Designed miniproteins, single chains, continued (2). Designs and how they scored, part 42

Each design is a single chain, and the fold is of that chain. pLDDT is the mean over its residues in the fold that is shown.

## One batch from the design tools (miniprotein)

Design m5528
Fold by ESMFold2-Fast:
Structure m5528 (fold): chain A 92 residues (1-92)
Amino acid sequence: MVEELIEKLKDENPVIRAEAAYKLGEIGDERAVKPLIELLKEKDEKAYIVRIAAARALAKIGTEEGKKALKEALKTEKDKDVKSVIEEALKE
């Protein structure tokens, strides 16, 4: 299941990518951390829902690697809603 969800993070449909990210965050398996960091780096402004889902998933899994990636993403993120989600995830 985790491996199948990681493959869904590459789907052409951003809604499917966001749903897969959400499910990986709920599962909490650290194998998803690096794939979710790559999803967080997606620069397509129309795919902001995907970056929101990736940020929330990384926050739920709670690794130091994920936290560092969220801090780096905050420096370059242009979408205010994605930025707010990352800021909430990093609140401490």
Scores: mean pLDDT 82

Design m5529
Fold by ESMFold2-Fast:
Structure m5529 (fold): chain A 65 residues (1-65)
Amino acid sequence: MEEELLERGKRIAKAIIDHYIEKYKDNPEFVEKLKELQAEIDAAKTLEEFVEAMKRLGEVIDEIK
């Protein structure tokens, strides 16, 4: 049950990150940060690790306003 939630969360996060990478492909610094976060999210073994990575994603998106 928890594993299913983590897997679904990772898939949704990947889709969001892929969308931002495509939208901002001309901003290499932003794309690099997004790719790093994608790797961190993919490596998350627990819901807590996933939530921490998602907080960083929010910070990176907030920078690009």
Scores: mean pLDDT 80

Design m5530
Fold by ESMFold2-Fast:
Structure m5530 (fold): chain A 78 residues (1-78)
Amino acid sequence: SAFEEEVKKILAEIQELARKYYELVKNNAPREEIDKVIDEIIEKLKELLALLKKNNAPQSQIDAVEKAIKELEEFKKS
């Protein structure tokens, strides 16, 4: 379905950003560059959340994505 293809695309984009985050941390990149990638991951998670809500996905999946967003926002403040 179009929904499943959109979810798969967003997840692939999140995985690529996570890989970029890992490389930046490993190479001791400036905090500003690391924070920018975290912001991009948060934006993609928010896109995923909106898609899940629009398609009445199970509440457990919606809750998991909301928690991931909150945890990343809190991590960035640390």
Scores: mean pLDDT 89

Design m5531
Fold by ESMFold2-Fast:
Structure m5531 (fold): chain A 64 residues (1-64)
Amino acid sequence: DPVREGARAYLAGDYEAAKKAFEAALKTHPNHPTLHEMLADAYRKLGKEEEAEQYRKKAEEIRS
């Protein structure tokens, strides 16, 4: 389960692994707002603030 794998990686501080797992989860659940938020958090932890903001905005659009 890539969502569970991503969450475990994030809790362990492995943000690159978390990002890859959440990206894999989005391939099967492209309109899942929480997955976009989790990806935004992982990108932010990696210092990729521009990418983090894009995923955060997408999550807000899906919820709107």
Scores: mean pLDDT 82

Design m5532
Fold by ESMFold2-Fast:
Structure m5532 (fold): chain A 66 residues (1-66)
Amino acid sequence: MEKHLRAIEEIRRLSEAGVPDDEIKARLVEEGLYTEEQVDTILWTAKKLREIGDEVDAEIAARRAA
């Protein structure tokens, strides 16, 4: 599980830095640590977690601004 946790964290950082999902997928598959399917699942999960976190942060900020 440690390599999956690391991959999720790295994917989140790269995505936040503006690296395209396609490029992130290519890099991880090329390293031979993950299959294309695994990377796609990790990318989707990281993207959804970030989206949920951003939505929660926006709601908290709105409540604080009240």
Scores: mean pLDDT 71

Design m5533
Fold by ESMFold2-Fast:
Structure m5533 (fold): chain A 57 residues (1-57)
Amino acid sequence: SNDDLLRKAAAHLGMSVDQLRAGLASLDPEQREALVSTLPLSPEERQKLLEYAETLH
């Protein structure tokens, strides 16, 4: 399900899933929240993506 979520987010941003993973890994928590809040995701999907991003530190 994380792969589906990443694909959806990456498609919205016009980038690959690998590019999105690298981008999330380079952002601080406040920047991640700001980016994810602009995506057409449900609140639950946004929370799940943020939790995933924390594993990339």
Scores: mean pLDDT 81

Design m5534
Fold by ESMFold2-Fast:
Structure m5534 (fold): chain A 55 residues (1-55)
Amino acid sequence: MRARRREIAEQTGEAVMKAYEEAKKKGASLDEEQRRYLVTKAGVQAASDTMEKAR
């Protein structure tokens, strides 16, 4: 079951990348603070969603 850790990490990473791409598409201007906010929000949501679905 080592795939579970990888699945959560992959879901989180993909959500972070999607948030980044969406922000770039809207205005392309991502300061360090805004980037950190998106990463944190996407990571939390992806982890929560993956945990809910995987359980």
Scores: mean pLDDT 65

Design m5535
Fold by ESMFold2-Fast:
Structure m5535 (fold): chain A 72 residues (1-72)
Amino acid sequence: MSSLTAGEKATLAYLKQRIAEDPNDSLAYAELGAFLYVLGKYDEAREFAERALSLDPNNYMAKEILKKIEEK
């Protein structure tokens, strides 16, 4: 089981709060996807990156996350 550090939990809480305040914040979804990718949670990272692209098709961060996941 991968346990999250206090800093990782704080980052997740912050990003989830941004999404809760603005559900159309494409950048917040992309940042959450990037963070999940770093944690090795590739399926969750893909879901959030795809959601970011559905909100903003030009979101470069979301495109890069999906590219990295596909490369694996």
Scores: mean pLDDT 80

Design m5536
Fold by ESMFold2-Fast:
Structure m5536 (fold): chain A 75 residues (1-75)
Amino acid sequence: MREKLLEEPYREGLRLAAESPERAAEEAARLEALLAEVAARLAEAEAAGEVDAAGLPAYRFQLETVEAYLEGLRA
C-alpha cells in the first residue's frame, strides 16, 4: 500500500522537525535542491526517449518517499 509506505518517511521528517527545527530546515533546503535537479534530469531523459519503462515506477516511488520525508521536515 503506497500511502502506508510513505507514512514512515513523513513521520521521520516530523520527528526531526520537532527535535531540531534548524537542522530540519537545512535538510529540507538540501533535499529540495536535489529533487529539483533529479526532476529536471528525468524530464530530459523522458524527452530523449531514454527512460527505462520497467524501472520508472520504482524510481518515481523512491522520489515520492523523499518528498514525503521533505513534507514532514517542513511541517
Scores: mean pLDDT 73

Design m5537
Fold by ESMFold2-Fast:
Structure m5537 (fold): chain A 66 residues (1-66)
Amino acid sequence: MPLTEEEVERAVLELAAAVLKVSAKKAGDKETAELAERAIEAARAGDLERARELLARAKEAMDAKE
């Protein structure tokens, strides 16, 4: 079963966003958790550009709140 480049990117984005969501929830960071959840939803919908944008914003929000 061949995975397309898009399918691989989607899986990677979903996994990265899921990891950030779990980490944010453990830290009590509702904003980062919300952004990560939206990134997961965008990746699942096939909107990879939106998923990348939301994942980047979630990471920035987490890094800024240390």
Scores: mean pLDDT 79

Design m5538
Fold by ESMFold2-Fast:
Structure m5538 (fold): chain A 62 residues (1-62)
Amino acid sequence: KKKVTIKPAEITLDDGSVGTISEPVTVEVESVELLPDGTVKLKIVGLPLTITVPSENVTIEE
């Protein structure tokens, strides 16, 4: 399984709503998809949640 650290950023949820991450957060992801606009789509493990984050705010680890 992959872990991803997300630096403080605005995120877009799968329903088009916008959230904000104020502190670095490490989450376990089922998938990581690099989009052609320079964003990354993350499917979170154990949740029916997909978020889109600017790629510069994402570090893939493990």
Scores: mean pLDDT 77

Design m5539
Fold by ESMFold2-Fast:
Structure m5539 (fold): chain A 81 residues (1-81)
Amino acid sequence: SMHELKPEELTEIRRIVEEYREKGHMSEETAQAMLDILEQLEKKESVKVTELAERIERESPDPTIALYVLGEALQELNNKK
């Protein structure tokens, strides 16, 4: 997808990552890696979904669960539109 995420949408993705962490659905190390990536990208006016996904895949200790959580977050954002 060539969809671009605004800082507000990155903040919402961060909230969903924190929820998955709190419920024990992902390791603290994987959640922290995702949050660090989101924090760095929030400085941009707009971020491509592909850029976020590629960084998560590269930098996460468990890219399978990290990309799953990203997919769930993107689905939740899409359902609000």
Scores: mean pLDDT 82

Design m5540
Fold by ESMFold2-Fast:
Structure m5540 (fold): chain A 88 residues (1-88)
Amino acid sequence: SEKTEKAQELIREAVRLVEEAGREAERLEAEGRREEALRLLIEALEKAKELLEKAKETAEEDPELKKRAEELIEEAERAIELLRERLE
């Protein structure tokens, strides 16, 4: 269905965004810009979480996609918590 396709696209966009931010954060850390790297990752994960929440709502009729989005949201939340601890 169109809803399933849109939910899959949102999940792919969220994953890609985090992967791209991860690569940029690695470059920043290599340059000694660790705090910028951590902030970039947190911002990307928060944005990815928003996309995943939309995917979860869009996938309302697809229990497997909804569960996948929920699992990724939980992973993002755990990652954000750990990264915020490293900034403190």
Scores: mean pLDDT 88

Design m5541
Fold by ESMFold2-Fast:
Structure m5541 (fold): chain A 83 residues (1-83)
Amino acid sequence: GAEEFKELGEQAIEEARYAKENLEELAKEYGLSPEELAKLLAESLRKAAELALEKGKAVGAEEEGKKTAEELLKIAEELEELA
């Protein structure tokens, strides 16, 4: 429901921020350059933002979906600067 959607959105934002902060270490674990991982994460976060808007409306959490999308897009833009 709407409550689970809000919690998932908050977790997604936290995980995205963690990935950005730990980009070099995560890239090493995946056998990628930091720039390659940044690009892949940015693309994934843009898709996640679209889904947050779509699913937020579907479960009656449109405002929470919008906030999640805005934060994920901001992190995606910051990652694109690093790529």
Scores: mean pLDDT 85

Design m5542
Fold by ESMFold2-Fast:
Structure m5542 (fold): chain A 119 residues (1-119)
Amino acid sequence: MAAEADPEAAKSGEGGSSAAGAAASAAAHGAASGDKLGAESGAGVALISAGASKVSGDEGGAKTGEGSGRGAIEGARRGGREGARAAAEGALEGAREAGTESSKKAAEAAVRAAERAAE
């Protein structure tokens, strides 16, 4: 059903690392803009990344999780502790909405990365 509705999304499996890279860049830029705005941007990017893994499946989810985790560290670190926490919460919420094992693994990677950045 998802592949039938969004054939272009299925192509993102090949670019899973590319999507994660774009998410990392956006999170870092947003976080650098300020604590509150950075936190909201970081959470939004984490949510999008977790949602994307729902369509990509197991392989895409794992690779997206690696890139998103690294992006969450960089973005959240620039946004401070609030940014790190917001990114982690966004990833968890995105995984719940996506409802796949792949999205759960991606969210776990993002949460751990954000928590580590907050330390």
Scores: mean pLDDT 51

Design m5543
Fold by ESMFold2-Fast:
Structure m5543 (fold): chain A 100 residues (1-100)
Amino acid sequence: SMAKLEAIRLATEAYVEAAKRGDKELQKAVFYLSNAIEKASDEAAEQVLPYLKEAVEALRKGDFEKAKEYIKKAAQILLENSTSPEARDYAKKAIEEAEK
């Protein structure tokens, strides 16, 4: 779906921004979030789009705490709305890394 492709694009952008800033924990959180999105339904991917956009904007502004909050929010939505065991496992790992 277009929503899933856009979600993966935004997650990739967040990963690059986290990597540029050297935040290893945030980088891992976004890596797991991207994998969760890939395994999730199109509906779940659509629901996380606003939070991914906010996370990217926060990272561009250097607001890592807000970025972590939005990454966690996106992962929580995927965990709640995914029936795929792989999507749920990756979402849990994203939350764990974002909380470090």
Scores: mean pLDDT 87

Design m5544
Fold by ESMFold2-Fast:
Structure m5544 (fold): chain A 59 residues (1-59)
Amino acid sequence: MPLYRVVAPAPRTSEEEVALRVGDIVELLEEVDENYWHVRNLATGEEGLVPKSTLELIG
């Protein structure tokens, strides 16, 4: 299961986005387009879109 660490702030700017802070670990659920991925924050259980440029692969 691909896991990613948040390496840049990803504040929620729309209802479709998940709020993330630096150091959060997320699970990739779906690659929506070239810029945004659908992820789950493992600490909160929240799901939503995030800019993939804020994430770094760890698993």
Scores: mean pLDDT 76

Design m5545
Fold by ESMFold2-Fast:
Structure m5545 (fold): chain A 89 residues (1-89)
Amino acid sequence: MDEVLRVEVLELAPGERASITVPKDVEGDVKITVHVAEGEVRVSVNGQPVGTLRAGETLTVDAKPGDTLTLENVGDRPARVGVAILKKA
């Protein structure tokens, strides 16, 4: 059963980056779900590019405690992104 650790909505200006770090004190595997509501966003985990998402697209990645998710607006317009961090029980 997955436990919701964090839900966040981010608004990113063109070229802006935001980082979200999974807490180090979380035990077990973590899933991070990224949904782009508006704009175009590049997703990276620990500095490694995972994908680029456009409006309406969703990506789920497995992560570990202490991992850092980075979101960068690579479009020319503001982006709106939803992020959910889920702990596997």
Scores: mean pLDDT 82

Design m5546
Fold by ESMFold2-Fast:
Structure m5546 (fold): chain A 100 residues (1-100)
Amino acid sequence: SHMERVEELIKRAKEAAKKGTPEADDEMIKLVNEVIDLALEMTPEERFRAAELLIEVGKEAEKNGHSLTAGVIYIAAATLLVASDTPEARKRIEELRAKL
């Protein structure tokens, strides 16, 4: 399942976010790009789920001082929410926009 792969990539991205190293930023971006590639091949509902998981990675990155990388991850999540095109995704985009 693509979702099982997404969940593993998200777990690795959250672990990278907890590291205080510059290499962690590159690792997070690489993993996030893999999540986006997979999510675009999934259903709208699964894309929405992947976007929510990316928001959790962004929050972890922000909490650990990776503010620029967190911003990039939030933009990636917003891209998947737009691609989902559901009422729930539209509401989530507005909530995310208020925090940027």
Scores: mean pLDDT 85

Design m5547
Fold by ESMFold2-Fast:
Structure m5547 (fold): chain A 60 residues (1-60)
Amino acid sequence: GDKLLEEIKKEIDKIISSTDDIELAKEKIRELLEKNRDKLTLEQIEELRLYIIEQLEKKK
């Protein structure tokens, strides 16, 4: 549901803010997505991918 999507977005933000190592951040985000993959719709996964790209671009 939308609540799970928002919780995952918050965890993504936390991961990205926790380290200056972009590769480490990407790896932790991949692990988070794998853990929740069965709980998310294809549309939600696509929204999260776009969100991740946007947040990583802002970290430059």
Scores: mean pLDDT 80

Design m5548
Fold by ESMFold2-Fast:
Structure m5548 (fold): chain A 62 residues (1-62)
Amino acid sequence: SEELFEKAKKAIENNDYDQLDELTQEFARELAAVKGDPEAYARLQERLKELDNLIKEKKKKS
């Protein structure tokens, strides 16, 4: 969801990896719950990919 995505971005910015891990698990649960809705499923997959890319980019810079 948008709220989870916003919280996850903030956790990445703050280097709060414990919170980020928990939020990532919540995204995975939402993804499983909406797999019958192709648009919602695709949106959540895209959000998860964005979060993964943000983490990787931050690690490259750090």
Scores: mean pLDDT 75

Design m5549
Fold by ESMFold2-Fast:
Structure m5549 (fold): chain A 100 residues (1-100)
Amino acid sequence: DPEKARELRERAAEAYERVSELLRKAAEALRAGDVEKAREYVEQAIATLEELSPDEENGRLTAEQLRQAVERHFAQPDPAASFEQLAENFATLAELHRNG
């Protein structure tokens, strides 16, 4: 059913756009020196991605894998710039899902 495939792609695109927004807010919080607020935005981004995977057992990424990736970003010399780049990647992924 082409309509179901389209609806799934649109839903994924909307979630990736929200993840991008949340990661930019995390980067802004880090630049303001608020690491706790940055972590809250990142956890909201992870939760948004988890909601895309109704079959969590067979999901492409698990919550554990996502958290491991997040800690690598916080460990970077400029974690704010790292999250800004990740936000840009998710914005690109959203555009690809909308347009094929």
Scores: mean pLDDT 77

Design m5550
Fold by ESMFold2-Fast:
Structure m5550 (fold): chain A 72 residues (1-72)
Amino acid sequence: MVDEAVQAAAAGDSERLSAILRELVERKDAEALREAGVRIAELALEKGLISEEEAERAKRLAEELARKVAAL
């Protein structure tokens, strides 16, 4: 699932990415959500779409979201 989310993000396939992320939330898979968010932020930084500060902020948001999903 994480690898599929990263591949969808790399391909710019927003529909596929949204479907995978929704499934992870429904399954309450907090670890997979955190890992997917971190990997996607790293990919966006490598592609020059965001700054290093934005990537760090995105990683923190992914961790916060994962904690909230784990609490559900």
Scores: mean pLDDT 79

Design m5551
Fold by ESMFold2-Fast:
Structure m5551 (fold): chain A 74 residues (1-74)
Amino acid sequence: MLEELKEEIRRKAEEVNEKYPDYTDESVLTPEIKELIRLLLEGLRKLAEERLPEYPEEAKRLLEELEEKEEELE
């Protein structure tokens, strides 16, 4: 699963780079760039969930940080 998500992230990053090679405006998030960021946050969330049984405090902290990052996208 994590490997499949990494492949999706790579494909989306390639798509963004091909479509927007000169993109430098940090205030303008296109749908493709937003989707790439969401995929990255999804990957980190999956990693935190996977580690929750062994490292509950660390995983909980990571999940809280990911929620804050996801809210910043809106």
Scores: mean pLDDT 67

Design m5552
Fold by ESMFold2-Fast:
Structure m5552 (fold): chain A 78 residues (1-78)
Amino acid sequence: GRAEAARLVAEAQELIRQAKKAEKEGNYGEASRLYEEAARLYKEAAARTSNPDIRAELEKLAEELQKKAEELRKKAEE
């Protein structure tokens, strides 16, 4: 429901905050994992919303975070 979607968004935002800190500290592997988890939560929130505009926004945010996670994963392998 709407309350569950809001909870998932709040959890994703906290993970993004942690991911940004890890990225700034050069912990690219940890940052990648945190962004990937945040993307998963945004996708779950999108599935739980009935508003198509909010769903599209959450899906776009999830895709952007997934892309960032992949880029940071590659940096962690260097």
Scores: mean pLDDT 87

Design m5553
Fold by ESMFold2-Fast:
Structure m5553 (fold): chain A 64 residues (1-64)
Amino acid sequence: MPSLKELMERLIEVGSEETLLRMEAVVLEKEGEEVPEELRRRIEELREEEERLTREINELLAKR
């Protein structure tokens, strides 16, 4: 079982990656370019992982 610290560190990593990919997508949209489908799907995958990690962290905090 991952520790609270490990889950929080992973959440930071996932959140940072998601933010960078979102910034790339916003730049492409503002320049009138199409956002690649792979980029959009990766952002969604990272968002889902972030939500899962947040839920796990909250559950662990509630048990303490």
Scores: mean pLDDT 81

Design m5554
Fold by ESMFold2-Fast:
Structure m5554 (fold): chain A 66 residues (1-66)
Amino acid sequence: NPHLEAGQAALRAGDYETAAEHFSKALEEDPNNVVAAGGLAAALLKAGKPEEAKEPLRKAAELSEA
């Protein structure tokens, strides 16, 4: 998924707003992608948007293996 890869690259570069946009698009493509959900949550938290991170955090937790 090109958005997933772009989101991961942006997150590593510290471009949290760009990372959140790409991970959001990756989740629109595949709502069960745990990496995209976790990446979106991390990007939003690092961008200083903890309220927006709540739903992606919940989604990532639900998709995570025990």
Scores: mean pLDDT 80

Design m5555
Fold by ESMFold2-Fast:
Structure m5555 (fold): chain A 80 residues (1-80)
Amino acid sequence: MRTFTYTLADGRTLTVEYDESDSPLEAAEKVARAAVEAGLISEEEAKAIIAEVKKKKPKDQESAFRLAGRLINRILEARL
């Protein structure tokens, strides 16, 4: 088990636990789910993020985490 910590645009941190055997898509799904559980985004927004990650086909977990985090921040910034 590994832990990924992402700093949100408002300075809050999102901590996600993942497995080294997770695919890039599975890693992104865990980030999106953690954001929903933290009340940052809706289930619908999480599905949109997962669809975008699937479309972009990130090569590794790091790229998937970076993309998912960027999409979450874009949603948060759009609410300002």
Scores: mean pLDDT 78

Design m5557
Fold by ESMFold2-Fast:
Structure m5557 (fold): chain A 72 residues (1-72)
Amino acid sequence: MSLAELIAALDKDGDGYITHEELEALLKKLGLKPSVDEIQDFFLLADKDGDGKISVEELIAMLESLGFTYTP
């Protein structure tokens, strides 16, 4: 499955946001082994509203910072 398909599947509500739990599940599904501290740090940087959600755009930026290349 492409990264684009995985991200689209997470945004099933069409609101452009994902939860902390969905982010953790995605990273593990991609075979990443991030520490709890790494997940929390990225989430804090992305979640500017403090509502416990991050945007799909912020998720893509985070994955690129982890060395993933977004290819359709």
Scores: mean pLDDT 67

Design m5558
Fold by ESMFold2-Fast:
Structure m5558 (fold): chain A 67 residues (1-67)
Amino acid sequence: MAREALEAFIEEVAKLHGATEEQIEAARKVAEELLKELREKYKLSDEEIKELIEEMRRANLERLAAR
């Protein structure tokens, strides 16, 4: 599911930055709003959203590793 892919991305980024539980929960709330907008406004399928998240995850991990 798209939510699970986004949740995994948030957890992975949070681990890299040593984020607190509070920060992770705030990120999840923003992520849920984004998922709703992508589904309702842009009419993206869960599979399309999942592919977008995986692409962003790879790009962000590459940039973060360089810092």
Scores: mean pLDDT 72

Design m5559
Fold by ESMFold2-Fast:
Structure m5559 (fold): chain A 85 residues (1-85)
Amino acid sequence: RRERAERLIEATKKMVDVAIQKAKELGDEEFLTEAQNLKKEVDRAAEEFRRHADDPEALTRVLQRIVDIGTKIANLLKKIDEKKK
C-alpha cells in the first residue's frame, strides 16, 4: 500500500508538471495559475503523507486527497486541450 501511494504521488506530480507546461505553451494565465495551485496541493499532500506514513487512517485520507487532486489535474488538462482546438 505505501509503495503504491508513493507511485501515485509521483505520477500526480508528473501530471501537474505537464499541465503547467501546456498552460505556459498556450499562454493562458488562468490555466497557469490553476496548475500552479494544484502543484502546491500535491506538494502539501506529499508532505502530509511523509509525516503520517505510519498512521493507516491518516494515510487513507491523504490517498483520497491525492486522488481528488489527480481528478482536478485531469479536468484542467481537458480544458487546456479543448481551448487548443
Scores: mean pLDDT 80

Design m5560
Fold by ESMFold2-Fast:
Structure m5560 (fold): chain A 70 residues (1-70)
Amino acid sequence: SEELIKEADSLLDQARAALDAGNVDTAEQLIEKLREIAKKLRELGDEVAATYVEAQIGELERRLQRKRKA
């Protein structure tokens, strides 16, 4: 779980940077990778970490939708 959380934090930073740069396609790919990590955390029974990653994905998805409509 700790390795997956560290990977998620790295991908979250990368997704935020991609959105800030206007790289919508890159941000979408990074969000998909984050969804896979959240799924793996949930399958491992790390519901707290999975919920954390899912909450961060939700924020990134809201930002992505705004960028796509611009």
Scores: mean pLDDT 84

Design m5561
Fold by ESMFold2-Fast:
Structure m5561 (fold): chain A 76 residues (1-76)
Amino acid sequence: MEELKEKGEQLVARLVAQARASPDLDKIRALAQGAKDAARHLQKLVDQGSSERDRILRETAERLAAELEAILAAKE
């Protein structure tokens, strides 16, 4: 499970770096929306008593969405 958390954090860092370098705000908005939708779906699975894997994935998706929204706010 710790390895899954580390891989999730690395993925978030990579996507955040790509978003910071990108001039395409619509693409960043679409990615942020996708992350929010994924987090919402995973939260429902967590609420239904799903595995620690689903909880970690939800936390990763929520972090990605928050980071991307912060980037959008900073670019506007």
Scores: mean pLDDT 78

Design m5562
Fold by ESMFold2-Fast:
Structure m5562 (fold): chain A 61 residues (1-61)
Amino acid sequence: MATKEDIEKAIKIIKTQDKKNALEYVRFLAELDPRLEPAVKALEEGNYDKAIEILKKVLEE
């Protein structure tokens, strides 16, 4: 399971808008925590705001 620190780091990387680094990192975390798979899909679609929203929702669980 991804830690809160891992998810917070993912949000910071996404905010830099480096799509490749953000996608690679969130994909790595999704292998450990399937709850993050929708965030991977949002990043693949180029929807950074949606990816951040999904990650924040996982942090609230």
Scores: mean pLDDT 80

Design m5563
Fold by ESMFold2-Fast:
Formats: C-alpha cells, structure tokens, sequence
Structure m5563 (fold): chain A 107 residues (1-107)
C-alpha cells in the first residue's frame, strides 16, 4: 500500500541517521493510515526516533499511540512494551520500567 511505502521511506532515513526526515515520512504514513497496523508501526518507529534522541517523554507519547491502534498485533505490542520500559528506565522510573517488562513477558 501507499502507507507501507511511506513507512519504508521513513525506515530507510532512520537507518541512515536522518531522524528529521524519518519523522516526516512516519507522520505521512500515520496521516494516510492512522487506525491500522501500519499506523501502529509508524507510531512505534516515531517513539524509537525520539528515544534515540533522548526525548523520553515524547517517545512514551508515541508508544502509547501505537498501543491504541495496533489491534491484536502481539509482535508490535511486545516491542512497544519493551521500549516503554527502556524510556521509563531512562527517566529513572524503575517501577514503571519493570511493570512494562512484565507485560512484554506475558504476551
């Protein structure tokens, strides 16, 4: 689909270290397919970009959006839970980090 092509463009730029370019293409993928597994993957990837940039609260916001639209996709859910745990650990919230790790193990 067109949304998958936009997601792939974002992935390519993220792999190249062009985080601003990656964000632009992920946002376009979300605009085209917001309530879909592709939208969930784009939200997850946005969260990952912000996590890599040290913007942990922003990363958490996008991970939470991914959980809202992922449907029953357990692979996306597990990855989001693990990355939420990493973000909370970086913020110093060890209790929330452990909670999210346990949720990932229960999937």
Amino acid sequence: SEAEELLRKGNRLEDAGDFDGAIEWYEKAIELAPDSEIGAQAYLNLGNVYLKRGEFEKAIEYYEKALEVLGDNKDIARTVYLNLAKAYEQLGDKEKAEEWRKKAEEI
Scores: mean pLDDT 90

Design m5564
Fold by ESMFold2-Fast:
Structure m5564 (fold): chain A 57 residues (1-57)
Amino acid sequence: AEELLDRARAVLVRTAKENPSITPEQAVEALRTVGEFHGASEEDIERAVEATRKALE
């Protein structure tokens, strides 16, 4: 689950940086959806979300 969230984060960060129409909030929401669908813990999801926000600031 953690490895999957790390991979999803990398893809979403890259996509958001390449496409200005994608907001940081949309990237974070997509990451939460992926984590929840794959049964990741809320703690793992929040850590990945925070790393995504930091990468996009």
Scores: mean pLDDT 77

